Designed miniproteins, single chains, continued (5). Designs and how they scored, part 33

Each design is a single chain, and the fold is of that chain. pLDDT is the mean over its residues in the fold that is shown.

## One batch from the design tools (miniprotein)

Design m17119
Fold by ESMFold2-Fast:
Structure m17119 (fold): chain A 95 residues (1-95)
Amino acid sequence: DSTIQRILALIRQIGSLPDSGQQQAIQQVIRYLTSQGQGSIGIQLAAAMRRYFRATTDAQRDAQLAQIAGILRQLSDAVRRGIQAIFQQVIAQYG
């Protein structure tokens, strides 16, 4: 699951963006997963990402990344690549 590891690295980068960038990533991934018939998983992923972004300790961040990895494993490879592309685009807008 190289794609999952890439997505986790992108989420770490998004966590370093302003709140507007973090919110954009969450909104776009919810819309994308809803369009793929994965709305429930989209809600779970968004919740875990919000917990990651508000985390104040490394232990809290690592726990949310592990939860995110578990959520991502429920998705197809094609859907995971779509999430990767969305997060790369959000990061590029802020770099």
Scores: mean pLDDT 91

Design m17120
Fold by ESMFold2-Fast:
Structure m17120 (fold): chain A 80 residues (1-80)
Amino acid sequence: STATVSGTLREGESLSVSVTSDNGASVSVTVTMLSGEAHVSVTLSADDDGTVHVTSASLTLSPGARVRVTGTTTDADPPP
């Protein structure tokens, strides 16, 4: 299955997307507008076993806009 999250952010607004699979892998992305506006689009896909893949991500800034993007990923397999 796939999921796409998109929207327009204004100064002081933020968008957070977090996806966790049933095997423990996770992806989290937060976009915060410092000034101006941004259009954000993130597409994720998941397998039958709960593995999550990031298939696309895009960020379009308005002229003069500033944005902060923070992401975190976690592996499904613990080191033996």
Scores: mean pLDDT 69

Design m17121
Fold by ESMFold2-Fast:
Structure m17121 (fold): chain A 66 residues (1-66)
Amino acid sequence: MEELIERFKEAIEKGYPVGAANAGMELAKAGVPLDEIRKLAEEYAKKSGNTEAADAAVRGAELARQ
């Protein structure tokens, strides 16, 4: 879990949409609530300015939930 959160944060902060989407999907599959994933994505996007990667992360999580 900790490694997944670290990858999620890194992908958003560095602006890697594909990596962010994959990490968001894995967090959702691991049972992290969508509202928590959205909050984390928003926080990391605010610090880095990488809204595209944050949006990709949330989409990945939503797809995993179906």
Scores: mean pLDDT 81

Design m17122
Fold by ESMFold2-Fast:
Structure m17122 (fold): chain A 99 residues (1-99)
Amino acid sequence: ADAARAAAFAERRARIQEKLKELGVEPTSDAAIRAALAVEAAYRFYKEGKVTKEQAANMVRNALREAGLDPETADRVAQAFLEAESIDEAIKRAVEAVQ
């Protein structure tokens, strides 16, 4: 990725870390941060009516696998997303599924 994509990722990372702190969750790895970001993005598409919840869960799985997480971890995060009733719960459960 170019410098602009790196800067955009850094801003998204800072925002999600503040959100996780508000939720009382501390990410212990880059994988946990990436899981939180993927779940937040997918949940927004679901809430906007752009995708079904199942399609959003598949977006999470695919994004995490592309980011280098193992398939089993990606599947656990996608399942946590499906079981969540709110975006905050989805983010919190995603971090717990990675850790």
Scores: mean pLDDT 80

Design m17123
Fold by ESMFold2-Fast:
Structure m17123 (fold): chain A 94 residues (1-94)
Amino acid sequence: MEAEELVREAEQLRRDIGSGKFVPPTLSRVLAPQEIEDVFRLIIEAARSARRAKTEEARERVLELSRRALELLRQGDFEEARRVAEEAIRIGEE
């Protein structure tokens, strides 16, 4: 349930950035649209990977990291957002 809510939040932020309604405040340079899109895809995949987690603890951790990655992206911390999303995917696929 939380995973699908997080996916919807990520898709909304993706639309807002794509339409120019939102620009992350800490971005020091304009990132290529494809690079931002790749991070959104990772965050969505991370959130969905929570459903593949074999334990409740792993599921909660994947959702926590996925939400953290989305918030880091909102703050313009692209590099950390990508790292955290990739960590969440790894935990979800264990």
Scores: mean pLDDT 75

Design m17124
Fold by ESMFold2-Fast:
Structure m17124 (fold): chain A 93 residues (1-93)
Amino acid sequence: MEETAIAIAKFGIELLKNGKVNLDEFAEKYGIPKEVLEQAVEALEKAGAVKRISENEYELVDPEKFLEVMERIAEATDSPEIKKLVEEAKKLL
């Protein structure tokens, strides 16, 4: 499975629930390497789904853009795990 894609999905779900996420806290809570999370949030930021608000904090600015990114990754990887995470994210919208 794509570790970066799964990290993107989990990070996005946390953003949908809380509106913002701290990378250090998220990395420790879910046992995901910070470097993987940094790559994940850079992809989401480039897509316009999230915005960096401090050194380690990101805010969800476009939930629809986040969902579009996740659906594209799910289609490209054909990953059942990512598809399941996308369905979970849809329930939060």
Scores: mean pLDDT 75

Design m17125
Fold by ESMFold2-Fast:
Parts: sequence; structure tokens; C-alpha cells
Structure m17125 (fold): chain A 110 residues (1-110)
Amino acid sequence: SAVVEAGRAMARAAADALADPASAPYWPDIARALGDAARAEPAVAPELARGLAEAARHADEAAYDALAEALATVVRVLPSREEAERALALMEESERGGRVAARARERLEA
């Protein structure tokens, strides 16, 4: 669907930006934009979760807080606990993603 395609395009663009040190001043704005998109159209949340997990595999540690904030927002808008747990598990598939997921869990508990 057009919504799923838009979600994939956003996830790809965000993953590229969050992996690019030249975009570092904008990482908090990118995280907020992804959160706003997930709230506006929850149907894109699974695609955003996949893009965030992929970005985390190659991200600098300086991006971990922005990635964790975006992931926490995506998790909050997913329609079920099972889908939220799958998004967190997907992030945890990589070593760097595991560090992002830990930070996202801290945000979800705060």
C-alpha cells in the first residue's frame, strides 16, 4: 500500500541520517519526526521499527539516544504488547541494537 511504501521510505531516510555524523545536529529532530509519524499513522510503526534496527547495526554510539527515543515512541504506538516486544527483540538482534534497546526500555519505564 502507499502507506507501507511511505513508511519504508521514511525508515530508509531516517536510517541513513542517523548513521551519518554530518546529520548529528539533527538527530533529535529526526527522532521526534519519526515519533510524530508513528503517532499520526500507526500502520507505519512496524516499518519504522525495522529501519531503526537496521540503523542501529551501523550507528555511532552518539546516535544511540536518538535511536532509543524513536524506538520508545514507535513501541508506544504499536497496537499490541506482542508487537511492541517483537520491535524490541528486532532491535536486540545486533550488539549495537542491544544497547539502543536497553536505553529505549529505560525511557519506556520512566
Scores: mean pLDDT 80

Design m17126
Fold by ESMFold2-Fast:
Structure m17126 (fold): chain A 54 residues (1-54)
Amino acid sequence: LRNGRLVAAADLLRTTDLKIADIAFAVGYNSQSNFTKAFKERFGVSPTEYRRQH
């Protein structure tokens, strides 16, 4: 479940220009900070860096 949320967030980062905070809340995180930490643990890069690479 948590793993699926981060995969959905990665897809939103690639396919939309939504704010990182909006993506965090859309996939069920209550703060951008907690989302960023979880995303970095999962993918090895921050959400901002991930979007920049795509």
Scores: mean pLDDT 80

Design m17127
Fold by ESMFold2-Fast:
Structure m17127 (fold): chain A 127 residues (1-127)
Amino acid sequence: STLILEARRLVGEATFLASLAQGLADEAARRSTPEAATLLDKAREYLSKAIDYLGKAADLLRSGKNIKEAVELIRKALEYLREALRLLEQAAKLLPSSGLVAETLELVRQALEYTKEALRLAELAAS
């Protein structure tokens, strides 16, 4: 299905961006205050969970089986990306001049948009 192929591509794009965001959040945490580092570390944990769920969804989309299960995994990834974004926005308020935090935010926002579109296409394929 063209819908499944495109959903899988978007899940791959979201996974790549979330992985880059994890690396930048780690670098930002090492160069920040203890309070900001705690927020960045929590954001990294949520990004890790999102990456795991996106990977599981990609495997189901690749098999073309259990597309409704892939939809639920993408929804969970979306929830974890939203939690990561919320924590990163809090970290940005503590570190308003941090280019690393600003770039991490942009990557997570883009990963969210790809994940939303992947969810829409996977839901359409499941119907």
Scores: mean pLDDT 92

Design m17128
Fold by ESMFold2-Fast:
Structure m17128 (fold): chain A 73 residues (1-73)
Amino acid sequence: EELEKAIAEGKKAFESGDYRGAVEAFTRALQLDPSNEEVRRMLLEALKKLYEKEPDSPFGKWAKAALEGVTLP
């Protein structure tokens, strides 16, 4: 239930253009289920959108670093 709630919150934030909120929600979902490949893909999409929106901000730079640090198992 907590996992489903986090995924729903992330999707809602992503659809509304709140990419920071989407990243936060999907990160929590991934912490609840670290092996969930679907959640990992959604998180990567949200991170890409966050970086596109704020590339020069500290938050956008953080998102780029997170994207570069993620390795698909």
Scores: mean pLDDT 74

Design m17129
Fold by ESMFold2-Fast:
Structure m17129 (fold): chain A 108 residues (1-108)
Amino acid sequence: MIHEEIEKEKDRSKRIALLIRLAGLEGLARKLGLSKEEQEAMLNQDKETLQKLIEEALKNNDLERAILFATAILGLSGLVAIGILEGVRLGHPDDIRLFNEYIEKALK
């Protein structure tokens, strides 16, 4: 019972985070042309698939996809990804730092 209650609480928190992410993700999916597989990996927090997608995005210098997949692993809103990316484009040191930190955390 205790283990089941802990899993249910963790799942509930994860579902709330997912709903918050979904509101941002739909707009980003349209703008970036995300595949159904990419969208499902983000929604399910499929860490292994998302890590591969981050590595591919970085190899192709696709910083938008890289930060989006990284924030998805971390359970953050897609709007956070947009904000960081805009700051990186403008050369803001704090956003460049956050970009690197989130990529490192996502890739372990």
Scores: mean pLDDT 70

Design m17130
Fold by ESMFold2-Fast:
Structure m17130 (fold): chain A 99 residues (1-99)
Amino acid sequence: MLPSERELAIAMAELMLAVTLTLTVGDKSLPEEVKEKIKTAVDLLRRGVTRPLSEEEKKEFVEAVKSLPEEYRELILETARRVAELTGSESIAEAVEAA
């Protein structure tokens, strides 16, 4: 196929992150503080798709995720696990294990 397997995996990961962000941030009942934490977690995952996350970025991800309501926490963690699997990102996998 024209794109490489890695390019396709990155595109699929970015699509999954965009869908997760739309479903969560689009929820009118969700407090703005929770939306900002979801945006932070998704932004960190997008960075992790293109390069290894720093130790500070991993901690920021863990803190953002731990502060979410259970339903959104599980959704973000499931999305992150799938992104790590698709892209082979060890730094995202490590951040998920720490959360």
Scores: mean pLDDT 82

Design m17131
Fold by ESMFold2-Fast:
Structure m17131 (fold): chain A 65 residues (1-65)
Amino acid sequence: AAAERERRNFDELLEQIRAYIDSTPLDPETKAELYRLIDELRAAPLSQRRELLHKIVEKLQAAKA
């Protein structure tokens, strides 16, 4: 994507995703797994960030169905 990719924007995005998960009615096991993925995403090298973000989105969509 051609969107801006500043370190602060990335950290803010992760905090927004975490807040969204916290406010969403999901089972505790799913929430714990999503928080773990966010922690992994924060520590991940650039090459793995897209894959981890995609996994978070997929789990959120599956949990809402």
Scores: mean pLDDT 73

Design m17132
Fold by ESMFold2-Fast:
Structure m17132 (fold): chain A 80 residues (1-80)
Amino acid sequence: AMYSCLLHVKSKTAIDTAAVKSAVEALGGLKVSVVPLESNPKEAYVGFDLPESKFNTAAVKSALAALGLELRGYSCKLAP
């Protein structure tokens, strides 16, 4: 099974979209998309799929925190 995830993240500086994508891919993230808000480059939506066997909310949160990102929204849904 796959989790389909959409996160809203915020940073104190402009978000390094490549670093965020690489960090999520390192956790096993697939189809990773990082879209900064047009009105605020310090906020972004991060969308990805994650295999159920690799799904760990603490690992995701920790990886984002290491990049200086705080979670403002978290939505992960298990697909059949």
Scores: mean pLDDT 84

Design m17133
Fold by ESMFold2-Fast:
Structure m17133 (fold): chain A 68 residues (1-68)
Amino acid sequence: TLRVPLEALEALREEAERRGSLSREEAVALLQKFPGIDALTARILAAELSADGVVTAADVAALREQVE
């Protein structure tokens, strides 16, 4: 099970909302800015959030609510 800081998820949600959606590569780059998230973890999380090919603010918000 992957543990991700809520701050990283909130930043990802805000960026996805601002742009409409994020690619997996954009999500990985954003996640890697946070301490404790290595490249492999960021790629796995981005893949989970982008099962349909893109990461939307709704996808991130739904995951964040489930984690809390």
Scores: mean pLDDT 74

Design m17134
Fold by ESMFold2-Fast:
Structure m17134 (fold): chain A 85 residues (1-85)
Amino acid sequence: SRAEELAEQLEAEMRKEGIPEWLIELLRRVILGEMSEEEALAELERRLGLTPGERGGFRAALETLRLRVEGRLHELDVLSEKARQ
């Protein structure tokens, strides 16, 4: 699926930036809709001991990531439709 393809691209980019595998897997689950932002934040808080300010920052980042993935999927749909005309 396109969501899986985008998740694979983002995973490759995150690995290139040296992001740890457990965090890549967590973000992948959020991108694929297998985990909510709230569940992901709870896991980050449990593993890293986030302050309330850091938790707010990570929430905003996860929301931005989800919107970007949704926007990218929409762009791919539009391009696919145009390619068929």
Scores: mean pLDDT 69

Design m17135
Fold by ESMFold2-Fast:
Order: sequence, then structure tokens, then C-alpha cells
Structure m17135 (fold): chain A 69 residues (1-69)
Amino acid sequence: MKPLNEEQTRELLKTVSKAQDIIDKHGPLTDEQLAQFSELVRKLAKALVEGDEEKAKKYKEEILKIAES
């Protein structure tokens, strides 16, 4: 996988950090939710590397949704 640039890395970490804050407030994820979360983080990283802003936005929203579950 091609490494993320500095801006892409900050955007990914910002999204993951927000999701972790939500998880800390709402309680731990189930094993199934954790698997979905991990897959979405991978998809977000790929979308950021590819410059697909629409997919990146969609995956950010889905990551935050799972965190709220």
C-alpha cells in the first residue's frame, strides 16, 4: 500500500480520534462492530490515497455511525 502523505494521515487520525471519543462515551464495540470499524478505516485510508473525496466522506460518516452504535 502506498503510504499516506502528512495531510491524509492527519485527516485519518482526526476521524479515528473522533470515533474513539464517541466509543468511550457510548461503550465498547461488539466484535462484529469492531471488524466493520477496522474495515472502514482501511477503506478510508485507501480512498484518501486515491484522492476519492466522495468515498472518503462516506467512509468517515460510516465510521462515526458505527462508533455511536
Scores: mean pLDDT 78

Design m17136
Fold by ESMFold2-Fast:
Structure m17136 (fold): chain A 80 residues (1-80)
Amino acid sequence: MLSEEDIEKIVELLKQDPAVKGKYTEEEIREIVRKLARGEPVEDLDLVGAILNAAYKLGIEELRDRALDSYQRLVEELQK
């Protein structure tokens, strides 16, 4: 399970990301990161891409893998 410390690190990076800045509050970002870490669907492709990038930068492998799976699924759905 993703730690609260790892969630805070992701939130700090995402607050500065143009895909997230102005669209989501800090608390909404935390909730979405927790949902994605649990394998729950997140439908915002730009947000999932931003989370994937942040997880790569921080070396949070569990969130990276979840975000990558979600991103690939969303891209495939858009190609249908």
Scores: mean pLDDT 80

Design m17137
Fold by ESMFold2-Fast:
Structure m17137 (fold): chain A 58 residues (1-58)
Amino acid sequence: SRAREERQRELAREIAEKLRRIGDGIDAGIAAAQAARKTGGEEAGRKALLEGIAAAAE
């Protein structure tokens, strides 16, 4: 059915968009961890990275 095919294409597009946003979020988390490391040292960077990973996993 054409309607079913269109629905599947829409769902695939939605999933691809979500995956791209997750990737962007991970990249932003890495940048935030690097910035935290510069101001608070290695432990602050490690904490920010772990928090970013936990947030991305939700």
Scores: mean pLDDT 76

Design m17138
Fold by ESMFold2-Fast:
Order: sequence, then C-alpha cells, then structure tokens
Structure m17138 (fold): chain A 83 residues (1-83)
Amino acid sequence: SKEELLKKAEEYRELLEKLEELFKKYDKDGSGEITKEQAKEILKELGLYDEELFEKFFKKEKISYKELKEFLLLYGTEEEKEL
C-alpha cells in the first residue's frame, strides 16, 4: 500500500541520517571515502552488520558514502523486496 511505501521511505531516511552522521565521524579528512574497517563499525552501530554479506558486497579497501547508501537500500530494510 501507499502507507507501507511511505513508512519504508521514512525508515530508510532515518537510516540515511544516522549513516551520514557516522560517515562524517570517520571521514576526518573529508575525502568522501572510509576504510573497510570503518564501514564495518558504522554498520555495527546501525545494527546492520553481517560479515558474509559485507565481504560479498565490499571488495575495495576504500568505501564511499554512495556505496554504503546502496548497501543500506538493498539490505538495510527487509521489506525492500515487497515494494
């Protein structure tokens, strides 16, 4: 339903706000990229860290904010597949 889509959008927005705050905390040099270890800590703080899924998704040593947003969109809400 439209109500369910709005709830999903709001949940994703809250996750993005938390992600942005945590990303800024770890991206001290303002490069727009963080290390794999820093990304793991962010996902742990968000309660979304899964080791096997993380290792399959992130192959590079440096991870951008865009890549973390994509990960959260695909795996941060279990209802993503229900539209």
Scores: mean pLDDT 75

Design m17139
Fold by ESMFold2-Fast:
Structure m17139 (fold): chain A 69 residues (1-69)
Amino acid sequence: DVYDLVPAPARGAARELQRALERRGSGGEKSLLVVLRHLADRLGVDSLLDADPDRVRALLREMRRAAEA
């Protein structure tokens, strides 16, 4: 499950981003996996589960706003 790669407090934001990507026709779950990998690289972590959950949540919300624009 792609959401198992995301800290529990940030999973709601990840689901909202997936829905925004699906509305754009951007492949939904596959696009979310690419975004999550890129986010881990940007945060300098091997897993988002090791990152600050509040920061992950904030960045996912920012990406959702960009996807909806």
Scores: mean pLDDT 79

Design m17140
Fold by ESMFold2-Fast:
Structure m17140 (fold): chain A 113 residues (1-113)
Amino acid sequence: MSEESIREMARYLGVPVELVKTEKDALALFEATVAASLMYMARAIALQALSRAESPAEKAQIVAEFRQLLKLIMENAKKILKENSSPELFKALMERLEKLRQELIDEVDRAAA
């Protein structure tokens, strides 16, 4: 992984590049970037499904499935990050991913209302 790729991923996630000190830290940053991208993809799919939903029950199911998918993405990311990052980088990445998860949940909840 190039130094420029590391800087771009750190910028994308909003974490200080100075926290990325080892090859394992760079892998953790990459995995966090993948998790963020998967959550954005899940949000896009959920919003498209909500635009086609005709009933309150169907909308509620879409929101529930979306929340469950984000939970699975976050649990998988947390496990990988814990094994591959320094404690400081782990905290920074998890805080950014959790903030993103909540922002995307709030967006989908508003679209379902």
Scores: mean pLDDT 89

Design m17141
Fold by ESMFold2-Fast:
Order: sequence, then C-alpha cells, then structure tokens
Structure m17141 (fold): chain A 87 residues (1-87)
Amino acid sequence: MMTLEEAEKELAAIHLDESLSLEEKLARYVEIIERLVREGRDETAQTATLATAIAAQELKAPREVIEALVHATTLPAEEAVRRLREA
C-alpha cells in the first residue's frame, strides 16, 4: 500500500515535472487520490487532496478548478474523488 511519504514524493515529482501540462498534472494527482481511497488510506487521501489544491494554486490553475479542489478538501475521501471526477 502507498504510504504518506510515498504519496508526497509522487505528488512532488508530478509538480516538478516540466514535461507535463497543468491538466496532466491535475489528472495524475487525482489518480493518486483514487488509488489511496481504493487502498483504504482515507486520511492519506485527504492529505493528498489538500496538497493537490495547494499545487493547483501554485500552478495558477483556473479559479473554477481551484475552487472545486478546495471544496473537495472539506469532503470525505470517497466523496471528494467522486466530485473531482464530475468536475
């Protein structure tokens, strides 16, 4: 199972990867969150969701995307994933 340290390293690697577009980075962050939820790592998934919202703000994502990610941080992990897929 992915540990919090492994998740944080993978998120950081995605954030620093200049070959990836903003949209590709956000999609990979959501994939990590979904994996953590599937593995029953709900607290780590919530932390990853918050890290994704912060990364989106740093990458100057559209306001609507940032607002959706910030809202997802207030939700249970499974519901956050569902909302991110609907956006």
Scores: mean pLDDT 75

Design m17142
Fold by ESMFold2-Fast:
Structure m17142 (fold): chain A 92 residues (1-92)
Amino acid sequence: MALESAPQQVTLPPGGSATLTATFPGPPPRRVLWFQTRPGQEPEVLAVIEDGVSTVVSRQGRVSASVSGQTATLTLTNMEASDNATYTALGE
């Protein structure tokens, strides 16, 4: 069963950076997906962490993702206006 984190709204000037964290209750998740949702648009997958292996799906070179115990972290660097959005993590 998947657990969704509380949505986090990010608004930063171009070239900014942000670090987002999501903490899941219970045991460490086997899989974590980070999603970006812009108003009126479908969620887009940014990164997948599965069995400790991180794969950046979108915005390569300026997005990184990791999991430590129950806490998933998404780091955004060199932000563009299109990165001002809501971010959600899904733990499985």
Scores: mean pLDDT 78

Design m17143
Fold by ESMFold2-Fast:
Structure m17143 (fold): chain A 105 residues (1-105)
Amino acid sequence: MEEEKAEKILKELDELLAELEAHERAGEMSPIAYGMLRIIIGVFLIDPDPEEAARLLRLFRENAERLGEISPATAETIDRLAEVVKNLTPLAIEKLKKLGEERRK
């Protein structure tokens, strides 16, 4: 069922975002890098293009690692996040948008 697939991939997304927040708290990711990551995800939720978002996440990871803004472990987590984002279904994206709207109320 499409509903079950959407719920599973959204759970994976939530777990990866929580892992990245833990990396930032542990000093494995700079606050600036984490802020940029959140902007990329936020832009994706406004105008969802999974392939473009995954490409931007990989580009971000490569540059952040080169600048010493993230650890190798954080880079691996961002690569996993890019794969999850690339595989988000339209239904999963709609559910994310609705959750964002409900939080604004």
Scores: mean pLDDT 79

Design m17144
Fold by ESMFold2-Fast:
Structure m17144 (fold): chain A 94 residues (1-94)
Amino acid sequence: SMEEELKKQMLEALEFLREVAEKYASPEERALIERLIEQAKELLEQGKLEEAFDVVDRVMKMAALIALERKAEEVLKEIEEIGKKLRELYDKVK
């Protein structure tokens, strides 16, 4: 279903964002991102897709700012492309 595809894509995005945080984030930024990732996963398990999407979007924005500050232009582009795909998919589900 489109909802299962959205969940799968959100989980995949969260794993990518964890990798970005591990490589580029400060310890404090990484701890916050990891907390938000766990929150998003819990919301997905509860079937709260809208709330989960809001948390994923927040992590995406944080990762994008980190990538910009670290001049990781390819990573920033990849984050933006993933964010666009998730937004388009979310609009089709809701």
Scores: mean pLDDT 88

Design m17145
Fold by ESMFold2-Fast:
Structure m17145 (fold): chain A 68 residues (1-68)
Amino acid sequence: SLLERMRAAAERALASGDPEAVIATDPAMAIAQRLLELQAEELKNNRDATPENVKAALERLAAVIAAA
């Protein structure tokens, strides 16, 4: 899955001694971070968002990332 590839990329970043540079240059990590930022911004602007709706949105985002 994409999440497993992201985990593998994070492990490589930690092993490299320069985690920020590795994360910044990995396209999968950049896309995932961007999607999470966009989802967080949308949820922040929706003041009626319940914890259940937030959880559902995060699960949906994870599914989209896994399918991408």
Scores: mean pLDDT 60

Design m17146
Fold by ESMFold2-Fast:
Structure m17146 (fold): chain A 81 residues (1-81)
Amino acid sequence: MDKVVEKLEDEALELAKPFPELQEPLREAFERFRERLKKEKNVARQVGLILAVIGHLLDIRLARTDEEKRAALEALIDFLS
């Protein structure tokens, strides 16, 4: 799982490149998410959490304006925390 989460973090950071102020919050949020995954004992729930992150990344990619992209990034940070 750790390698998958690392790839998701790298992608989120790339999508957040236009918003340098969100890069550190994203890294901190992914650190909290890794702690959350370690505490989760049910594999199906761990997979569900990872799929939810993928869904948030898709929302960011589909955003057409900087305002929508920022809102989607902030929603991802909130979910990860």
Scores: mean pLDDT 86

Design m17147
Fold by ESMFold2-Fast:
Structure m17147 (fold): chain A 94 residues (1-94)
Amino acid sequence: MSSDEIARLEFEALSRALQLANERHGPVVDIEVELVEKTEDKVVLRVTLTFASGRRAVVELTIEIDKEKNEVIITVRVTFEDGEVVELRFVRPM
């Protein structure tokens, strides 16, 4: 998979996480992105969202390439300050 394709998947997953966060906690005013892990078959990003209320949420975005199944597995885990956790998982063919 190309770097451009991975970037598009990261953008799609982050967009879904932002939509979910905004629907639950109102507008996001700041986004901090940290690269946690990058290998040939796996990318892990940690995204810290700050809401207009001053509250925060942490998004862990994991993209895994399953070469045997010819699939990309995307996991988005959103953890809010009150301890609420929302997980989204979707699979895309390569």
Scores: mean pLDDT 78

Design m17148
Fold by ESMFold2-Fast:
Structure m17148 (fold): chain A 87 residues (1-87)
Amino acid sequence: SSKTFTVDVSVAAEDLIKQLEEGAKVDPRVTSFKREGDVGTLTVKEDDGSVATAVITPAEKGSRLTITIENPTAEELAAPSEATWEV
């Protein structure tokens, strides 16, 4: 199964993409980072072999982060599908 989380972030998509791209360079779990225009896509492989994909898109008050986790844990499955993050 999979679960999708949506997080609204008060950081501009450009800045969030830059931060995640820099993080991807130092995190050995990151399998790919791709940028197309104002959209960033980050894919990580967890220690248990599950795959998480995060897509960053621009939003009215910053950016929107959509995270899809394949084979989520019970905690992740029970978590709210929508959240707001202020930075």
Scores: mean pLDDT 75

Design m17149
Fold by ESMFold2-Fast:
Structure m17149 (fold): chain A 85 residues (1-85)
Amino acid sequence: SMETEEKLNERIREILELIGEAEELLRNNAPVEEIERQLERVRERVDELVEWMRADPNATEEQLQRVETLREQAEKLIEEFRKKI
């Protein structure tokens, strides 16, 4: 549905904003604990999005695949950020 797509796009935007905040913390040499906490928030929001979409009976296969791809990309970014700490 259009409502599902709009909500999906909104949640993706929120996740991208959290990733941007993590990048800013890294750039500013924030404490490791603060960076790790932000990365965990990214992971939690991605997991919540995946769970929500998998539970939605109206979710399309394409939407489910898109969310799974985002999860994999977020995990790779988190790992890259952790290597820079």
Scores: mean pLDDT 85

Design m17150
Fold by ESMFold2-Fast:
Structure m17150 (fold): chain A 97 residues (1-97)
Amino acid sequence: SANEAAIREDVARLAAYLADPDAYEQALIDQYLAQGKSPKDAVRLTIAQIIASRLRMAETTFMLNTTEADLRALIRAGRLDELIDLMLRAHAIGLAL
């Protein structure tokens, strides 16, 4: 799938976000500021990225009839490859509709 790299990135971001949401948000804002973004743009882009990651989780729960709690449990257990496989399956189902 052409989207495998994007899904691996989304899973890594979700794992970091769920481990420490405040530290993750601050680190992402700092990253955008380091790229020369204004403070308002850094916050806006950070929110957009978090929303995109949450939408990927929502797509997975909807397409596979699972729960956010089940996906979060995979992240806490370090079973990130299984979460990537589930998200890839959900994405493939969406494309087949």
Scores: mean pLDDT 82

Design m17151
Fold by ESMFold2-Fast:
Structure m17151 (fold): chain A 103 residues (1-103)
Amino acid sequence: GEKEKIEEYKRRAEELLERAKEAAKEGDVEAAIEAAREALRLAVEALKEGNYEAAIIAAEAAIEAAELAAEAAEKLGDKEAKLEAEIIAGLAGIVLGLAKLLK
């Protein structure tokens, strides 16, 4: 049912955010960016399904994961990785806004 789908998206989003936190802590910017990108993909999938609550949860996780990746990239002086993470955060923000508007 819808509740079970939301719970599954929430679990997947939490797992990706935890992956991003661990990767950022270890200085693995590429892994942190990958986790943020996967969370953004989840948010877009939920939005396409009309599951706006799940889209909000996944988009918020994508924003936080991307912000962690951007901070790790900045600490290492990786300007390209920082820009990529900021783009992911911006796209996740758009998905979040659309999900809130359509809810």
Scores: mean pLDDT 90

Design m17152
Fold by ESMFold2-Fast:
Structure m17152 (fold): chain A 68 residues (1-68)
Amino acid sequence: APSQEELDLEVELALEIIRATIAKKAGDFQSAAEEYNKAAELARKLGRTDLAEQFENDAKIYKKKAEE
């Protein structure tokens, strides 16, 4: 069964994904990149390596968009 710590991390991950999506839709690519980086760190803590790599890649993409 998931521990309380795991559940807390899953909720935090979900909230960071929501924040990243809101920032992305608002055209705030700098905030989107920062939130995707936070989501990647949480995904790594949860052992979800493939998901963490996807978020790290998304963060790089949005960081480049913010620099345009």
Scores: mean pLDDT 87

